Designed miniproteins, single chains, continued (5). Designs and how they scored, part 68

Each design is a single chain, and the fold is of that chain. pLDDT is the mean over its residues in the fold that is shown.

## One batch from the design tools (miniprotein)

Design m18348
Fold by ESMFold2-Fast:
Structure m18348 (fold): chain A 108 residues (1-108)
Amino acid sequence: MRIAIEMVLRALEKAGLDPALIEEVRRALERYAADPERLEELLAEAPEFVQGALKTVEALRRVLEGKYPDKEALIEALDKILELGKELGLPEEYIKEVEERKKEIEKE
């Protein structure tokens, strides 16, 4: 969850989104992280740009948790997350966590 949120927030900052809008997204993502089962309720009340961020974090979370029907597609998605995370300047600890998760999935 933390990695997915950090990636989305850094992507929005790199895209030049207004700091006030980034803060609005951060608050929505923190609410989602506190209770992921309330995603549908959060989406119903959120502005369109916040809805996009919430859906992106949910998709990234599912990949990071290994919730994919196809193992090959999951590994490809994790590789894309690693590439994007490095481009966004994610902390090395987060990069290593994703790399370790990929290795665990490859062994299964």
Scores: mean pLDDT 80

Design m18349
Fold by ESMFold2-Fast:
Structure m18349 (fold): chain A 80 residues (1-80)
Amino acid sequence: GTADAEAQAVAAGQQAADYGVRAAQAESPEEAQEYLEKAEAFLDQAAKAAAQAPKSISAQIAEGVGAMALGVAKTVHKLK
């Protein structure tokens, strides 16, 4: 149901953001790449779940936060 999709989007979005932060703080390019791949996988899960709850503001925000965290992490690693 929509509530289950919303919960999945929020959980996956939080995981994407967490791995994005870990990637940005990684001390080696190899660690950063591993965390970025995990963040991208969770963001894909969040996007799919959010698509099942298009009227849920929480689901849409969770996807957006995950995407923003991943974007920042990718930018930080390109500048190093």
Scores: mean pLDDT 80

Design m18350
Fold by ESMFold2-Fast:
Structure m18350 (fold): chain A 78 residues (1-78)
Amino acid sequence: SEEIQKALEELREELSKTLSEEQVRAAVDAFGLMLTLDASPEQVRAYLRRKYPGLSEEEIEEIVARAEAAAREFREKL
C-alpha cells in the first residue's frame, strides 16, 4: 500500500541520520517484513543474519527492536 511505502521511506530517511547504509537497509527490511508478513522478531533476526552477515548480533537485536517499535507505532496510527 502507499501508506506502507511512505512509512518505509520515512523510516529510511530518519535512520540515515545516525546509522550506516547497511544498518538502514536492514532496519527497513525488518520493518517491511513486520508490516507486510506479520513476521515475528525471531523470523526477522534469522532473515537479517542471512542477508546481512556483516552485522553483529547486537546490531541485529537493536535493529529488530527499532523495527518492532516503528511497526507498533504505525499500526496504532491506523
Scores: mean pLDDT 83

Design m18351
Fold by ESMFold2-Fast:
Structure m18351 (fold): chain A 72 residues (1-72)
Amino acid sequence: SIEEIKKEVEERIEYAKELYKQGKYTEALMLLMAESVEIWLLAKKTGDPELEELLKKIEEEIKKFMKKVKEE
């Protein structure tokens, strides 16, 4: 279900944040990018607007990570 997908994405984002706190910046970024690709493919296959919104959320988290790396 979309609710289960959202939960999995939220848990993966939190794990990426934990990796970032541990100084594993490349692993954190790669994890979010992989998740972005998976959700993008699923959104393309289904046309579900909730998946498109979820993809935007992942992309915003990636942008935050990239900006923070540049500022540190």
Scores: mean pLDDT 81

Design m18352
Fold by ESMFold2-Fast:
Structure m18352 (fold): chain A 100 residues (1-100)
Amino acid sequence: MDKKVLELEIAYSMVLIAISVTKIELINEGKEEQAKELEEATEPLLRELREAVERGDGERAIELLKELKEVISKLNLPQELKDFLLSQIDAAIKRVEEIL
């Protein structure tokens, strides 16, 4: 498998899993409205990120990951979950940068 394709798929999966885990945790804490806000705020960017990954567009993937960080930073989330999400997105950005 092409290393570039693999790293883009891993970066996408890391972010998708991190958001999904955070949504589950919010629901378990009775914060269903915050979980919905996280989903609605991130879904359009995740869709565009998926399209960038499928095209092998690493530069666009980094741009979209940075936009996800900005969006998440503005959401009213528990600080520990916000820090977790931002750290996972930073890790994803680093993986994509290493293949540019």
Scores: mean pLDDT 88

Design m18353
Fold by ESMFold2-Fast:
Structure m18353 (fold): chain A 83 residues (1-83)
Amino acid sequence: SMPSDEELDKMVELIRENAEEVEAQLEAAEAWLATADLSEEERAAAREALRLWRKIVEAAKANDVDRAKEYLVELHRLIQAYR
């Protein structure tokens, strides 16, 4: 199910507070993706997820809560499509 507005607000705050750690994890994920044996569809989905995560972190760092929440919703929809 889709996270509630209150859950999304808490996620944005947590991401902002831990932005450096999240950015480090995204760099590690990009490095993994470069060597991963994935289908074209899986690779495209992974790239899109990383793109959305970078936008989430940027918006959270800027304290643009509404924009960060929009990207979190888009990420959730992407994950649901590829389950």
Scores: mean pLDDT 86

Design m18354
Fold by ESMFold2-Fast:
Structure m18354 (fold): chain A 66 residues (1-66)
Amino acid sequence: MEERERALLAIAASVLSWEGVDTSDIFDLDEEEKERAIEEANEIISRRLTEAVDKAIEEQRKRLEQ
């Protein structure tokens, strides 16, 4: 539904902005471009989540050594 799509686009805009993508027009894109933006954001989230988990594990290991 529209509310879910808006929420997904807002999250996608935030994620894409982490990579320096201009997302000011994200709500004004056509449906295919919106879907592509969500797909790109999902790939970025997956990659960054993995990196964040790995970093957290390493930081936790360093704390245990202190």
Scores: mean pLDDT 74

Design m18355
Fold by ESMFold2-Fast:
Structure m18355 (fold): chain A 100 residues (1-100)
Amino acid sequence: MEKLKEQVKTLLQEHIADYRLLAEVSTDPAVRALLEEAVARYEELISRLDDMSVEDVLEEAIALEREVLAAAPPGSLTQRMAEGHIHEYEQMLKEVKEKS
């Protein structure tokens, strides 16, 4: 499933880009630190992607986003973005499990 790993890698890279942009415009240093930590964790996940199953990558990405969601200010753009990312990963994980 090389094509599926490439799709997951692209999605991880898009979410890194989202959080980098949000960190640059954030006026809250705690939110900026949260987003910078999320970016670093995504880059580490990408570095291990070839050694992991697609299911394991998606489950780790969901866990990462749940931590961001829990730490994000209520009603913030960060919270809404994390919820969106979780939904995208959960949809892809369902498709992967149904095809296995």
Scores: mean pLDDT 85

Design m18356
Fold by ESMFold2-Fast:
Structure m18356 (fold): chain A 81 residues (1-81)
Amino acid sequence: STLAEMLAHAEEIKPKIIEEAVKAGFDRELVEEAVEALLKGEPRERVLALVARAAGLPREEVVEAARRFGLDVERLVELLE
């Protein structure tokens, strides 16, 4: 099934993404939370908020990222406050 194939692929690349982020200076726990939230199908705005915390991104950069990804900017702003 398509969903099972996507989940299997995600599980294969998950360790690579986490290790790459940690090597780049991101907090392991926050990156793992973000990846887990994404795989569980949590709202993309929440995943972006977790990534922003892991990276220490300024609010304006997070809002710009949401706009580029076609996310609900207003909902994201509520989650950041």
Scores: mean pLDDT 73

Design m18357
Fold by ESMFold2-Fast:
Structure m18357 (fold): chain A 66 residues (1-66)
Amino acid sequence: SLPPSPEEIKERINKLKEEAQKRLPEVTDEDYERAVKAALERSRQGKPLEELTLEDYLAQLIQEKE
């Protein structure tokens, strides 16, 4: 299988963002954008997107906020 396209990655991240905002609404759009950039860079390095769970996404946002 080919690695996911940038468009597919963005769609996956947008779904995770929506779910994260329901659980942690205090997180700003800027925090989500930074997490998205980090996730896209990680995916560019060849790590599979399916390993990027909601918990990993939220952990990245929390680390940046602290």
Scores: mean pLDDT 63

Design m18358
Fold by ESMFold2-Fast:
Structure m18358 (fold): chain A 87 residues (1-87)
Amino acid sequence: SMEEAEREVARWLLERASEEEIREARERLEELYRKAGVEPPKDPEEEELLLAAALGGLLLERAEAGDERARRLVEEAEKKAEEIEKK
């Protein structure tokens, strides 16, 4: 299912990210919550999906700026998503 695929990709990406990348992604996510005037989700699984989405956005911006590590992680995440889609 799509929900299963999204959860698997989210966990895979978070496992490969550094503590610094996760921290910056979390800061971006917290800023989004503040701007939207919404509370963080209570469900850890929902928070994990949102954190992974914020991390993906951060990595895309860094890759566009020429960060080779960010580009590699984005490419690896895209390949992982394709592998899951084949299941």
Scores: mean pLDDT 80

Design m18359
Fold by ESMFold2-Fast:
Structure m18359 (fold): chain A 68 residues (1-68)
Amino acid sequence: ALTERQKQLLLAMIGDSKKGVNAEQLAAVLRSEGREPSQAEIDEILQGKEALTREDLGDAKLDISKLA
C-alpha cells in the first residue's frame, strides 16, 4: 500500500491533469523514498490499470508541507 507521503507526491505529479500516474512515475516515487520496487509490487499497486488517477488516490487533500 502507498504511504500518505507517497500519495501526496503522486497527487503533486498529477496536478490538475486527469492523465494520472503511470508505472514509471510510480516506480520513480518509490525510488525517491530510498527503496527499489519490484514489477510485481508496481502491478499490485496499479491493480491492472495503466495509471493511478486522482480518484484512485482518494479525496486526499494536497498538503505541500508534507512534501518539504
Scores: mean pLDDT 67

Design m18360
Fold by ESMFold2-Fast:
Structure m18360 (fold): chain A 60 residues (1-60)
Amino acid sequence: MTFTEEELNILKDFLKENGSDDLAEEVVKLLKDQNYEDAAKLLNLSTSEVLELPDKVKKF
């Protein structure tokens, strides 16, 4: 599964509001590299929860 540019932008904005800009940039970089395990570890989530994040954020 790959994230679209729109999904990455939504996640970046969400993470900036709920974390730090540095965290948001690092997570988005990991997701672009398809490194879901390291992204999940950084967010203290499971890989499945990371893959569900775009759908969760779109419900705002």
Scores: mean pLDDT 74

Design m18361
Fold by ESMFold2-Fast:
Structure m18361 (fold): chain A 75 residues (1-75)
Amino acid sequence: SSHRKKGEEALAKGDYREAGEHFRLAGEEALKKGDLKSAYDSYVNSAAAYYKAGDLKEAFRMGDEADRLLQEIDA
């Protein structure tokens, strides 16, 4: 998705908060399409980016979403 590319670009520039936001939006987009694996990957990337940005609350929120999706994928 375009959000995934924008997330990668922001990450390369060190704009970690912006990267976290774009990866979160990519995850939401994938989830709406029923693509649980792509949603999982996007939320993992979002959590890592928010963690680097110092946004611990958003990092933990994205980590929780990723964990929930992992349980659905493993079922």
Scores: mean pLDDT 87

Design m18362
Fold by ESMFold2-Fast:
Structure m18362 (fold): chain A 73 residues (1-73)
Amino acid sequence: SDALKEATEKHLEGLKKKILEDVKAGADVEKIKETLEKIKKELEEALAKETDPVMKELLQIGIEKVEELLKEL
């Protein structure tokens, strides 16, 4: 569903902005990066095993947003 994809992208973009705000306010960047790297690995492993095209698309969006956030940190 395109609606589910769009909602997921908007939600993840909001989370990314919140994390970047928290980093500017003095949050532990090292711990955030460590957690994001673990999440990325789990998403990549899930994507490799997934057969549902909707779930593949959502997992790919998740990976892309984690990569964007890691570049900004």
Scores: mean pLDDT 83

Design m18363
Fold by ESMFold2-Fast:
Structure m18363 (fold): chain A 108 residues (1-108)
Amino acid sequence: MKKKEEEKKAEEAIKEGIERILADYEALGRPAAAEGVREGVRLTEEDPERARELAERALERIEELDPEIAARIRETLARYEKEGDEMRLRAGLLYLTMLAMAAEREEA
């Protein structure tokens, strides 16, 4: 199948996922978390190196709460990297960056 169409479909799925996360945080009365998600998306586009740093910080926080889930996430990301699945790897790092920024914004 056409690589360009698969990439577009993946990008649309990522955008829909972000919109749902934003809507959920707003509905739960957590607007600071929603703003953190928006900042995480922006950082992933403008400063991917800092976004990766924040993704690692998010994994460290998850590991403190649930080390089994953190290990599973790390395994999944490592698998995407090994298989050259750049789109899924990018999506996973984006998601972690959004979670890190949501947490930091609520703590501020």
Scores: mean pLDDT 76

Design m18364
Fold by ESMFold2-Fast:
Structure m18364 (fold): chain A 68 residues (1-68)
Amino acid sequence: SMMVERLKEQFLKRALEQLSKSPREQHMSVMLRTLDELRDRLLAEGVPESEATRYVQEVGRELQAYLS
């Protein structure tokens, strides 16, 4: 869905910007907060829980690649 892709892109972009400006010890907190907020937003938009979990995992993998 276009809405889901926009939300994923929006959350990923903002998280990457915050991670680039944050010390390493804050990276896990930034990532976890981003994933929690994305999940809540997807559920609020009517995305089923199983699909929301899958999309959150996809964004989490992209963020973790940045942290590697």
Scores: mean pLDDT 86

Design m18365
Fold by ESMFold2-Fast:
Structure m18365 (fold): chain A 83 residues (1-83)
Amino acid sequence: MTFSHKDNEELVDEVMQAVQEGFLKNPTVEIEVKRKSKSDAEEIAKRLKERLDQMGYKVETEIFGNEVLIKAEPGVRNLEAEL
């Protein structure tokens, strides 16, 4: 009844927007996210990596306790249009 409160989903969307905006100014975007616990940090890192990989970005995540460092770079385009 409680594990689907979507705090991580909302934060994922905000970070995704920040990555896209960052690419307008820099070829590599770094974003730091702080969560309430190490397990929350691990979950958000996984979700962000999955979403960014699916959008064609090259992404690396590092976890420091309850903090996540996300590094994203433009990936190769595998399709004629969006994935």
Scores: mean pLDDT 67

Design m18366
Fold by ESMFold2-Fast:
Structure m18366 (fold): chain A 70 residues (1-70)
Amino acid sequence: MVIPGSVFGKFSRLLEDYLSSKHGVPESQASNFLRTLSKEERRKLLEEVVATAPEEEKEEIREFAEKLLG
């Protein structure tokens, strides 16, 4: 169960917005797009997504992203 406003929810929204605006990937295709990437490419993408987060949320989202790569 995802709690509204959770770090997972915040991260998912930022990821979908980033992929849509920068890569032209629709929200419905975000998971498929991520599956086409190598671990190195996913790490790079996560760094770029974290950079778009609000300043007060960057640390929380960065820590969550690092856990997804481990």
Scores: mean pLDDT 72

Design m18367
Fold by ESMFold2-Fast:
Structure m18367 (fold): chain A 99 residues (1-99)
Amino acid sequence: SMARNQQLIADMMDAQANGDAFMIDIINDVMTAIARAEADGVSDAQIQALINQLIADIRARMQARGFSQSTIDRIIDGIRIMIRNRDQMVAQSRAIRAA
């Protein structure tokens, strides 16, 4: 549901705003890696492979910190939703500029 997806994104943004260094690090790693790949002009397939690798790395980092499997799954779902929403916004911005 949209409401649940928005809540997961809000929880991640709140962690960033409240100075949770671990969550800030995860969010920044994901966003920086995607932005760099886009700047380098890599293919959508390469970006998807990068996202899959980042998700695996996040899972390993959270497991190392002792997070529960349910918490890890929720955070990963939130990251996937954030990436999808970003992609939709970029596509919408391109459509507006083309009009």
Scores: mean pLDDT 70

Design m18368
Fold by ESMFold2-Fast:
Structure m18368 (fold): chain A 68 residues (1-68)
Amino acid sequence: MEENLKIARDAINKDDEIAKAAQEAASKYVKPEDVDKALDILGELAKKKPPKTPEEAAELVKEAAKKA
């Protein structure tokens, strides 16, 4: 869990535009009660394929929210 959260944050915070896209997607698709679960899933997804663009970051957050 903690390792996945770190991977998610590191991948997202690599670029300011990627970070903004991820934050916007999180506020839109992730319910407050599901944040920890969504971040854990996001970490697993980012570990397998880190987002390279803001669009990829938004899609990963949306997918993590859907699975949470």
Scores: mean pLDDT 72

Design m18369
Fold by ESMFold2-Fast:
Structure m18369 (fold): chain A 98 residues (1-98)
Amino acid sequence: KKEVIEELRREAEEVLERLKKEGASEEMLEYAREVIKRVLEALEKSKASAEEIKLLGTSLIAVVETAVRLAQEGKISEEQAKQLMEEAAERVIKLAKE
């Protein structure tokens, strides 16, 4: 589990660095980082297998990247992007507890 969490943390930082270079706001990047951190911590403490953690963590990172990009492009508001990230986080955490 620890190795998968460390891999997902590296993948998340790579995504956040790309978004930063593409002009995403510091506020959105910090919010995204905190959401990812919270979910990865919950996944590490969960009963989910390493394979399940990788799938769930990768899915969350993809949703977070999409939400930040849509807000940066002006397709949705920053508040809507934050809502999408929170909904994805809640769903992933619930799936991991089962």
Scores: mean pLDDT 86

Design m18370
Fold by ESMFold2-Fast:
Structure m18370 (fold): chain A 87 residues (1-87)
Amino acid sequence: MEKANETGKITDEMLKKNPGNKKQADEEIRKEITEIALESLDLALKHRGKVAWDDKGIEIVEKVYEIAKYGKETGNAEALYGAALAL
């Protein structure tokens, strides 16, 4: 019916298969999101290196990083998904 959140979908599927795997799913998500956020930030900064000071892309990447950090720390799938969509 409606589009499913990719990150949230993966976590939900893992929890659905084995409730005891919640800790494992959370750990894997934190690793994946951290790598994606850092790679995306590095790529954006490298691409916009000369215009970093006045570039809206830098603001977006910084905002995405903060949202992703919040999502990781609180286990908030919506925050993680919002960060992924902003990238």
Scores: mean pLDDT 55

Design m18371
Fold by ESMFold2-Fast:
Order: structure tokens, then sequence, then C-alpha cells
Structure m18371 (fold): chain A 108 residues (1-108)
């Protein structure tokens, strides 16, 4: 097979890490697909203290929550939030970051 680009390899590794979490979330919410995925904002935390790691993850999570809140406000007349889940993805190479998945319902 032709070699995958580094960006495509990273996207596939990320999709593999996200797939079981997304699948479980969809099952809990009776949904067949994720309507919005924010993140993960991956950072290399392998050289950081536990306090530095937690602070960095918290800052990235706050950015995701702010973006989701802005999206919901912009679309408040068209849809409502039906379910959301926030989690941390960790990759074998020491990179980790927060992510959020959401499903929406149309407003009648």
Amino acid sequence: MPPLSPRLQEALELAEALAPVARAFLARNGADRVDLAAGPFLVDTSGLSEEEREKLIAERREAIERALAAYLEANRDRMRLAGRESFVIRLPDGREGPATVAVFAARA
C-alpha cells in the first residue's frame, strides 16, 4: 500500500481512540451519529508534572466548552442540546487532550 501522510496517520489514530467513546455515547443517547465533535486539542504531556498536565488539560477543556456554548447560542432557535459527553483522549505517544461530543434535537 502507498504510505499514508503523517496527518492522515494521526487522523486515523485519533479516530481509533475516539471510536469506542463515541460508540458508547451514541448507545446511551439512542443516536446513530455524533452531531458535533470538538477537539481533542492534543498536547505532549510526557515531560510535565501532574499539576502542569492538569492545568493544561483544564485550559484546553475550557476552550472547548466556550466554543460549544457559542455554537449552541448561535443555533438556539433551530436546535437544542439532547446529549453531551466530555472526556480526555490519550495516545500511546504521550499526547493527550480533552474532547467533547454532542447530539442535538430539532426544535418543533
Scores: mean pLDDT 72

Design m18372
Fold by ESMFold2-Fast:
Structure m18372 (fold): chain A 73 residues (1-73)
Amino acid sequence: SAAERAALLDRAAQLVAQHLKENPELLKLPKEKREEAAEKTTREIMAQLQPPAEFEEEVRTFVLGLIRAELES
């Protein structure tokens, strides 16, 4: 449902924010290490969130995008 999807994306955003708060060194990484860190962090957040199969790809794409944006800022 749209409500379930929205709740998953909200929870994903909260987990991304919390992970970056707990791992501030990620924001100091040199450019060449950012993509590997983004992929690793995305896997860790997906493991915590455990979205239903029908939302997995959408949630993964959203999480990876959020992390990439934060690491580039």
Scores: mean pLDDT 86

Design m18373
Fold by ESMFold2-Fast:
Structure m18373 (fold): chain A 60 residues (1-60)
Amino acid sequence: EKKKKLEELLKEYKKSYEETGKGPLDEQLEYAENKYGWKKEDILKEIEEIIKEQIEELVK
């Protein structure tokens, strides 16, 4: 549940980043902590895991 919401949040932020070139990741992380109660460390771990999976897909 939490991971699903986090992935959806990250997907929206990645979409904004792709459209605008650069998104304010720090502000997004703080927003998620305040609104959803997620730890910044947990959010960063999920982001890192998703990025690693994306990189692996690119090399396949």
Scores: mean pLDDT 62

Design m18374
Fold by ESMFold2-Fast:
Structure m18374 (fold): chain A 80 residues (1-80)
Amino acid sequence: SELIETAVALLEEAAKDGKLTLGEVTAVLERLKERFPELTDEQIAAMKREVLAKDKDGDGTVSLEDAVAAVTAFLRSLGY
C-alpha cells in the first residue's frame, strides 16, 4: 500500500493542469524505482506502456485520472 500511495503522490505532484506528459510519467516512474528498488526495470517499462496506452489522442499527454488508474491497477496486479 505504501508503494501505491507513493506512486499516486508522485503523479499528483507532477500534474500541473490535471494531465501529465509522457516525459513527466517517465520521471515519476524513475523516482518510484529509486524509492522502491524491488521494482524491476521490466516492471517500470510495463507500467510506462500501460500509461502510454491511455494516450488515445496521440498528443503525448494522459489525464492524471488515467495515469493513476493504470499505475495502481498494475501495482495491484503485482500484489501491492
Scores: mean pLDDT 82

Design m18375
Fold by ESMFold2-Fast:
Order: C-alpha cells, then sequence, then structure tokens
Structure m18375 (fold): chain A 99 residues (1-99)
C-alpha cells in the first residue's frame, strides 16, 4: 500500500485581468507528505490523475519534493468547473488513502 500522510486541500479564487475583460479561475491545491518508498507509486497515480483532469477541461500539475517528501497537486479550473475540480481533488486524496 501507499504510505502517505493526511491530504490537505485548499481552494483559491483568482481573477485574471485581460484586454478582453476579467477571467475567473479557481486553483485547487492538494498537499500530502509521502514516504520515500511510496514516491514512485504516488507519482504514477498523480500522472493518471492529471490525465483525467485534462480530459475534464481542468489544468493540472504535480510536483514531488524529495527533500521534504511533499507531493503538491494543483488544479486550475474555470469557475463553472470549480465543483468538479474539488471533487477530483477529493477523489485523488481518497485514492491515496485506499492504496
Amino acid sequence: GIKAGPAKISEEELTIETSEGEVKVVRVRLEVEVSPESAEAVQKLAYEFIERAKEAGIGAAARYDEETGKLTVELLAPEELKEKAIELAREFAARLEAA
């Protein structure tokens, strides 16, 4: 199984000013501490998750810091997909706890 600490999920609303007007986006950030022995398995799950997010029209990125053991996953979604982005982050957190 994957050895990970409790996942922290946070959300931030961003308004981006463009020449054509304001664009509202939501950043959903998931942070979790991962044991070194689980790093490869967790990174694989993160890549699978990024693919699913992209298919849903949600921008996604993941980074793993080997010095701190921290995995950070960030989702960037238009406001109309906010609930979907939060749902995906919660599903990923549950997947880490179940694996």
Scores: mean pLDDT 80

Design m18376
Fold by ESMFold2-Fast:
Structure m18376 (fold): chain A 95 residues (1-95)
Amino acid sequence: MIESLPEEEKEKLREEIEKKAKELQEMRKKGAPLSDIVLLQVEFHLKLDGIVLSPELKERLREILERAANNPEDEKVNEEVEKEMQELLEEHKKL
């Protein structure tokens, strides 16, 4: 019957979110590939929804994002990647 999280837990989540955002900025500065940055951003959003990514799903998402980053000029690859990502997210939400 707990519909809303207590304020203390929300504050802790905010601090963790801020720390992860800073890590994202540091990765950008260090020249990490765009795929890694986007993967962390997706993990960040999923954490907000309370969705825990399995290691297998995380690796698949990384591979999909790497394909998009390696072929930024190819709109077809980007469209396929977006569809595959949506399908994976829907499958995980259904479970």
Scores: mean pLDDT 69

Design m18377
Fold by ESMFold2-Fast:
Structure m18377 (fold): chain A 70 residues (1-70)
Amino acid sequence: MVEKAIEQLKKAIEGIKKKMQTELKLSDEEILARLAEMAGLPKDASLEEILKFLEEKIREENLEASEISE
């Protein structure tokens, strides 16, 4: 179910952002730039664009894979 995969992804991104912000002392701009780089997007990509791209990747993978673990 894509909805569950997206929710898991959002939680993972939230955890990564919080960890980067709190533990690595990165700014929001630096966190977004890293997420965009990991997604293969321009460094000035918005969080919404990054999430949409990752959602599309999950949809593509999930068509072959049955489910992403919670």
Scores: mean pLDDT 67

Design m18378
Fold by ESMFold2-Fast:
Structure m18378 (fold): chain A 86 residues (1-86)
Amino acid sequence: SYMEKAEEAARLRSSDPDKADELYRELLKAKEYEALKYLVEKVAEQLLAQAKANAPSEEALKEAEEKMKKELEEVEKWLEEEKKKD
């Protein structure tokens, strides 16, 4: 399933980026916007976890969280617009 491919792409992003990119391109080519949104959400979750582990201060963590939220909203908006075109 495409949801499984999205989850696999998120898992492989750091260990096998080439395979993760291949799966991502497969989802794009198939126009599986729900799976792409899920992938983006999983990547955002990974980046937030990394920020929490590595943030030098509570203020830096808050800024990272706000930036990730804004970027996620922009990507979700782009995916909705692309879905509407098809």
Scores: mean pLDDT 78

Design m18379
Fold by ESMFold2-Fast:
Structure m18379 (fold): chain A 75 residues (1-75)
Amino acid sequence: DIIRELAEYFGQSEAAISQGLLETVGAPIAKELYTRDGVPLEEAQALARERAAAMSPEERREVAEEVKRLVLEEL
């Protein structure tokens, strides 16, 4: 449902929003791995994508709700 709302808001497909959310969730994880743990950037990005993809639907929904809140707040 939240993915559908974001898809309607951005004029994108639900698949595109799901992919974008995985990238959005992965970005701070990759940054932490790169800056805190010294993992090479490409490896950090790969690990972050894997971790984001492994998230449960419930966890992804929580991230989607937070992204929606931040987007609407910045507008």
Scores: mean pLDDT 67

Design m18380
Fold by ESMFold2-Fast:
Structure m18380 (fold): chain A 63 residues (1-63)
Amino acid sequence: SPKKVAHLYRILDDGSLEYVASAPVDEKGNFEIDTSDLPSGKYKLVITEDGVGVSVEEIELKK
């Protein structure tokens, strides 16, 4: 199966991205990134397959 990795970035007030974490994506499309210590706000999730970006999503973390 293709190697998929999830990459999480924080979206800063100026629109720039701050790298947070990466996690492998399993055969079911599941991955885990611990967000317990992350501030609330907007984040960008980038999924890569064999090092190539295949999806990008904006998510909001609410606490």
Scores: mean pLDDT 82

Design m18381
Fold by ESMFold2-Fast:
Structure m18381 (fold): chain A 83 residues (1-83)
Amino acid sequence: ESQRYFTELANEFLKKAEDLYVKGLEAYKDGDIETALRLFEKSAIYARRARLEARLAGDTKLTAKADQLLKQTEDNIDHLRAL
């Protein structure tokens, strides 16, 4: 079923984005700004993929979760680039 397939992909990409976001925060706490930036950029890529797949699944809650993570990740990228 196509909707289940897209929902599973959205959840998989969202989990990858969340894992990368956490690693980015850890790198930031360690003062490794360059590593934190790379990890947040990878997180944003997976969050955008999760949002796309969630939209294709018609899952508004997953779309909102992916969009919220993407916004947080992009805000962190902008902050680190301004340093």
Scores: mean pLDDT 89

Design m18382
Fold by ESMFold2-Fast:
Structure m18382 (fold): chain A 90 residues (1-90)
Amino acid sequence: MKKILVKVYHSKGEISEKAKEKVEEAIETLKKYYEGGEIIVEEIRLDVSMEELAKKFAELEEEAIENPNKTFLGGEETEGGGVGLLAEIL
């Protein structure tokens, strides 16, 4: 069975409903792509500014480029916060 770890990075504050919807869409897309695979979701709350969160997203993109088993699913700024997702095949 394939295991996929999805790390959800979000800024200080509440995640908007739009951000939650996008996270759910990304997870459903992974489920379709990895039929029968186990998806593990880990939420990581960062007590950082939006500027620092943007820097973290850039670091996650670089990490995904350097690691063939990792995929950066995207980062999005929302009113009150931001969300970024990194998937890793275990």
Scores: mean pLDDT 71

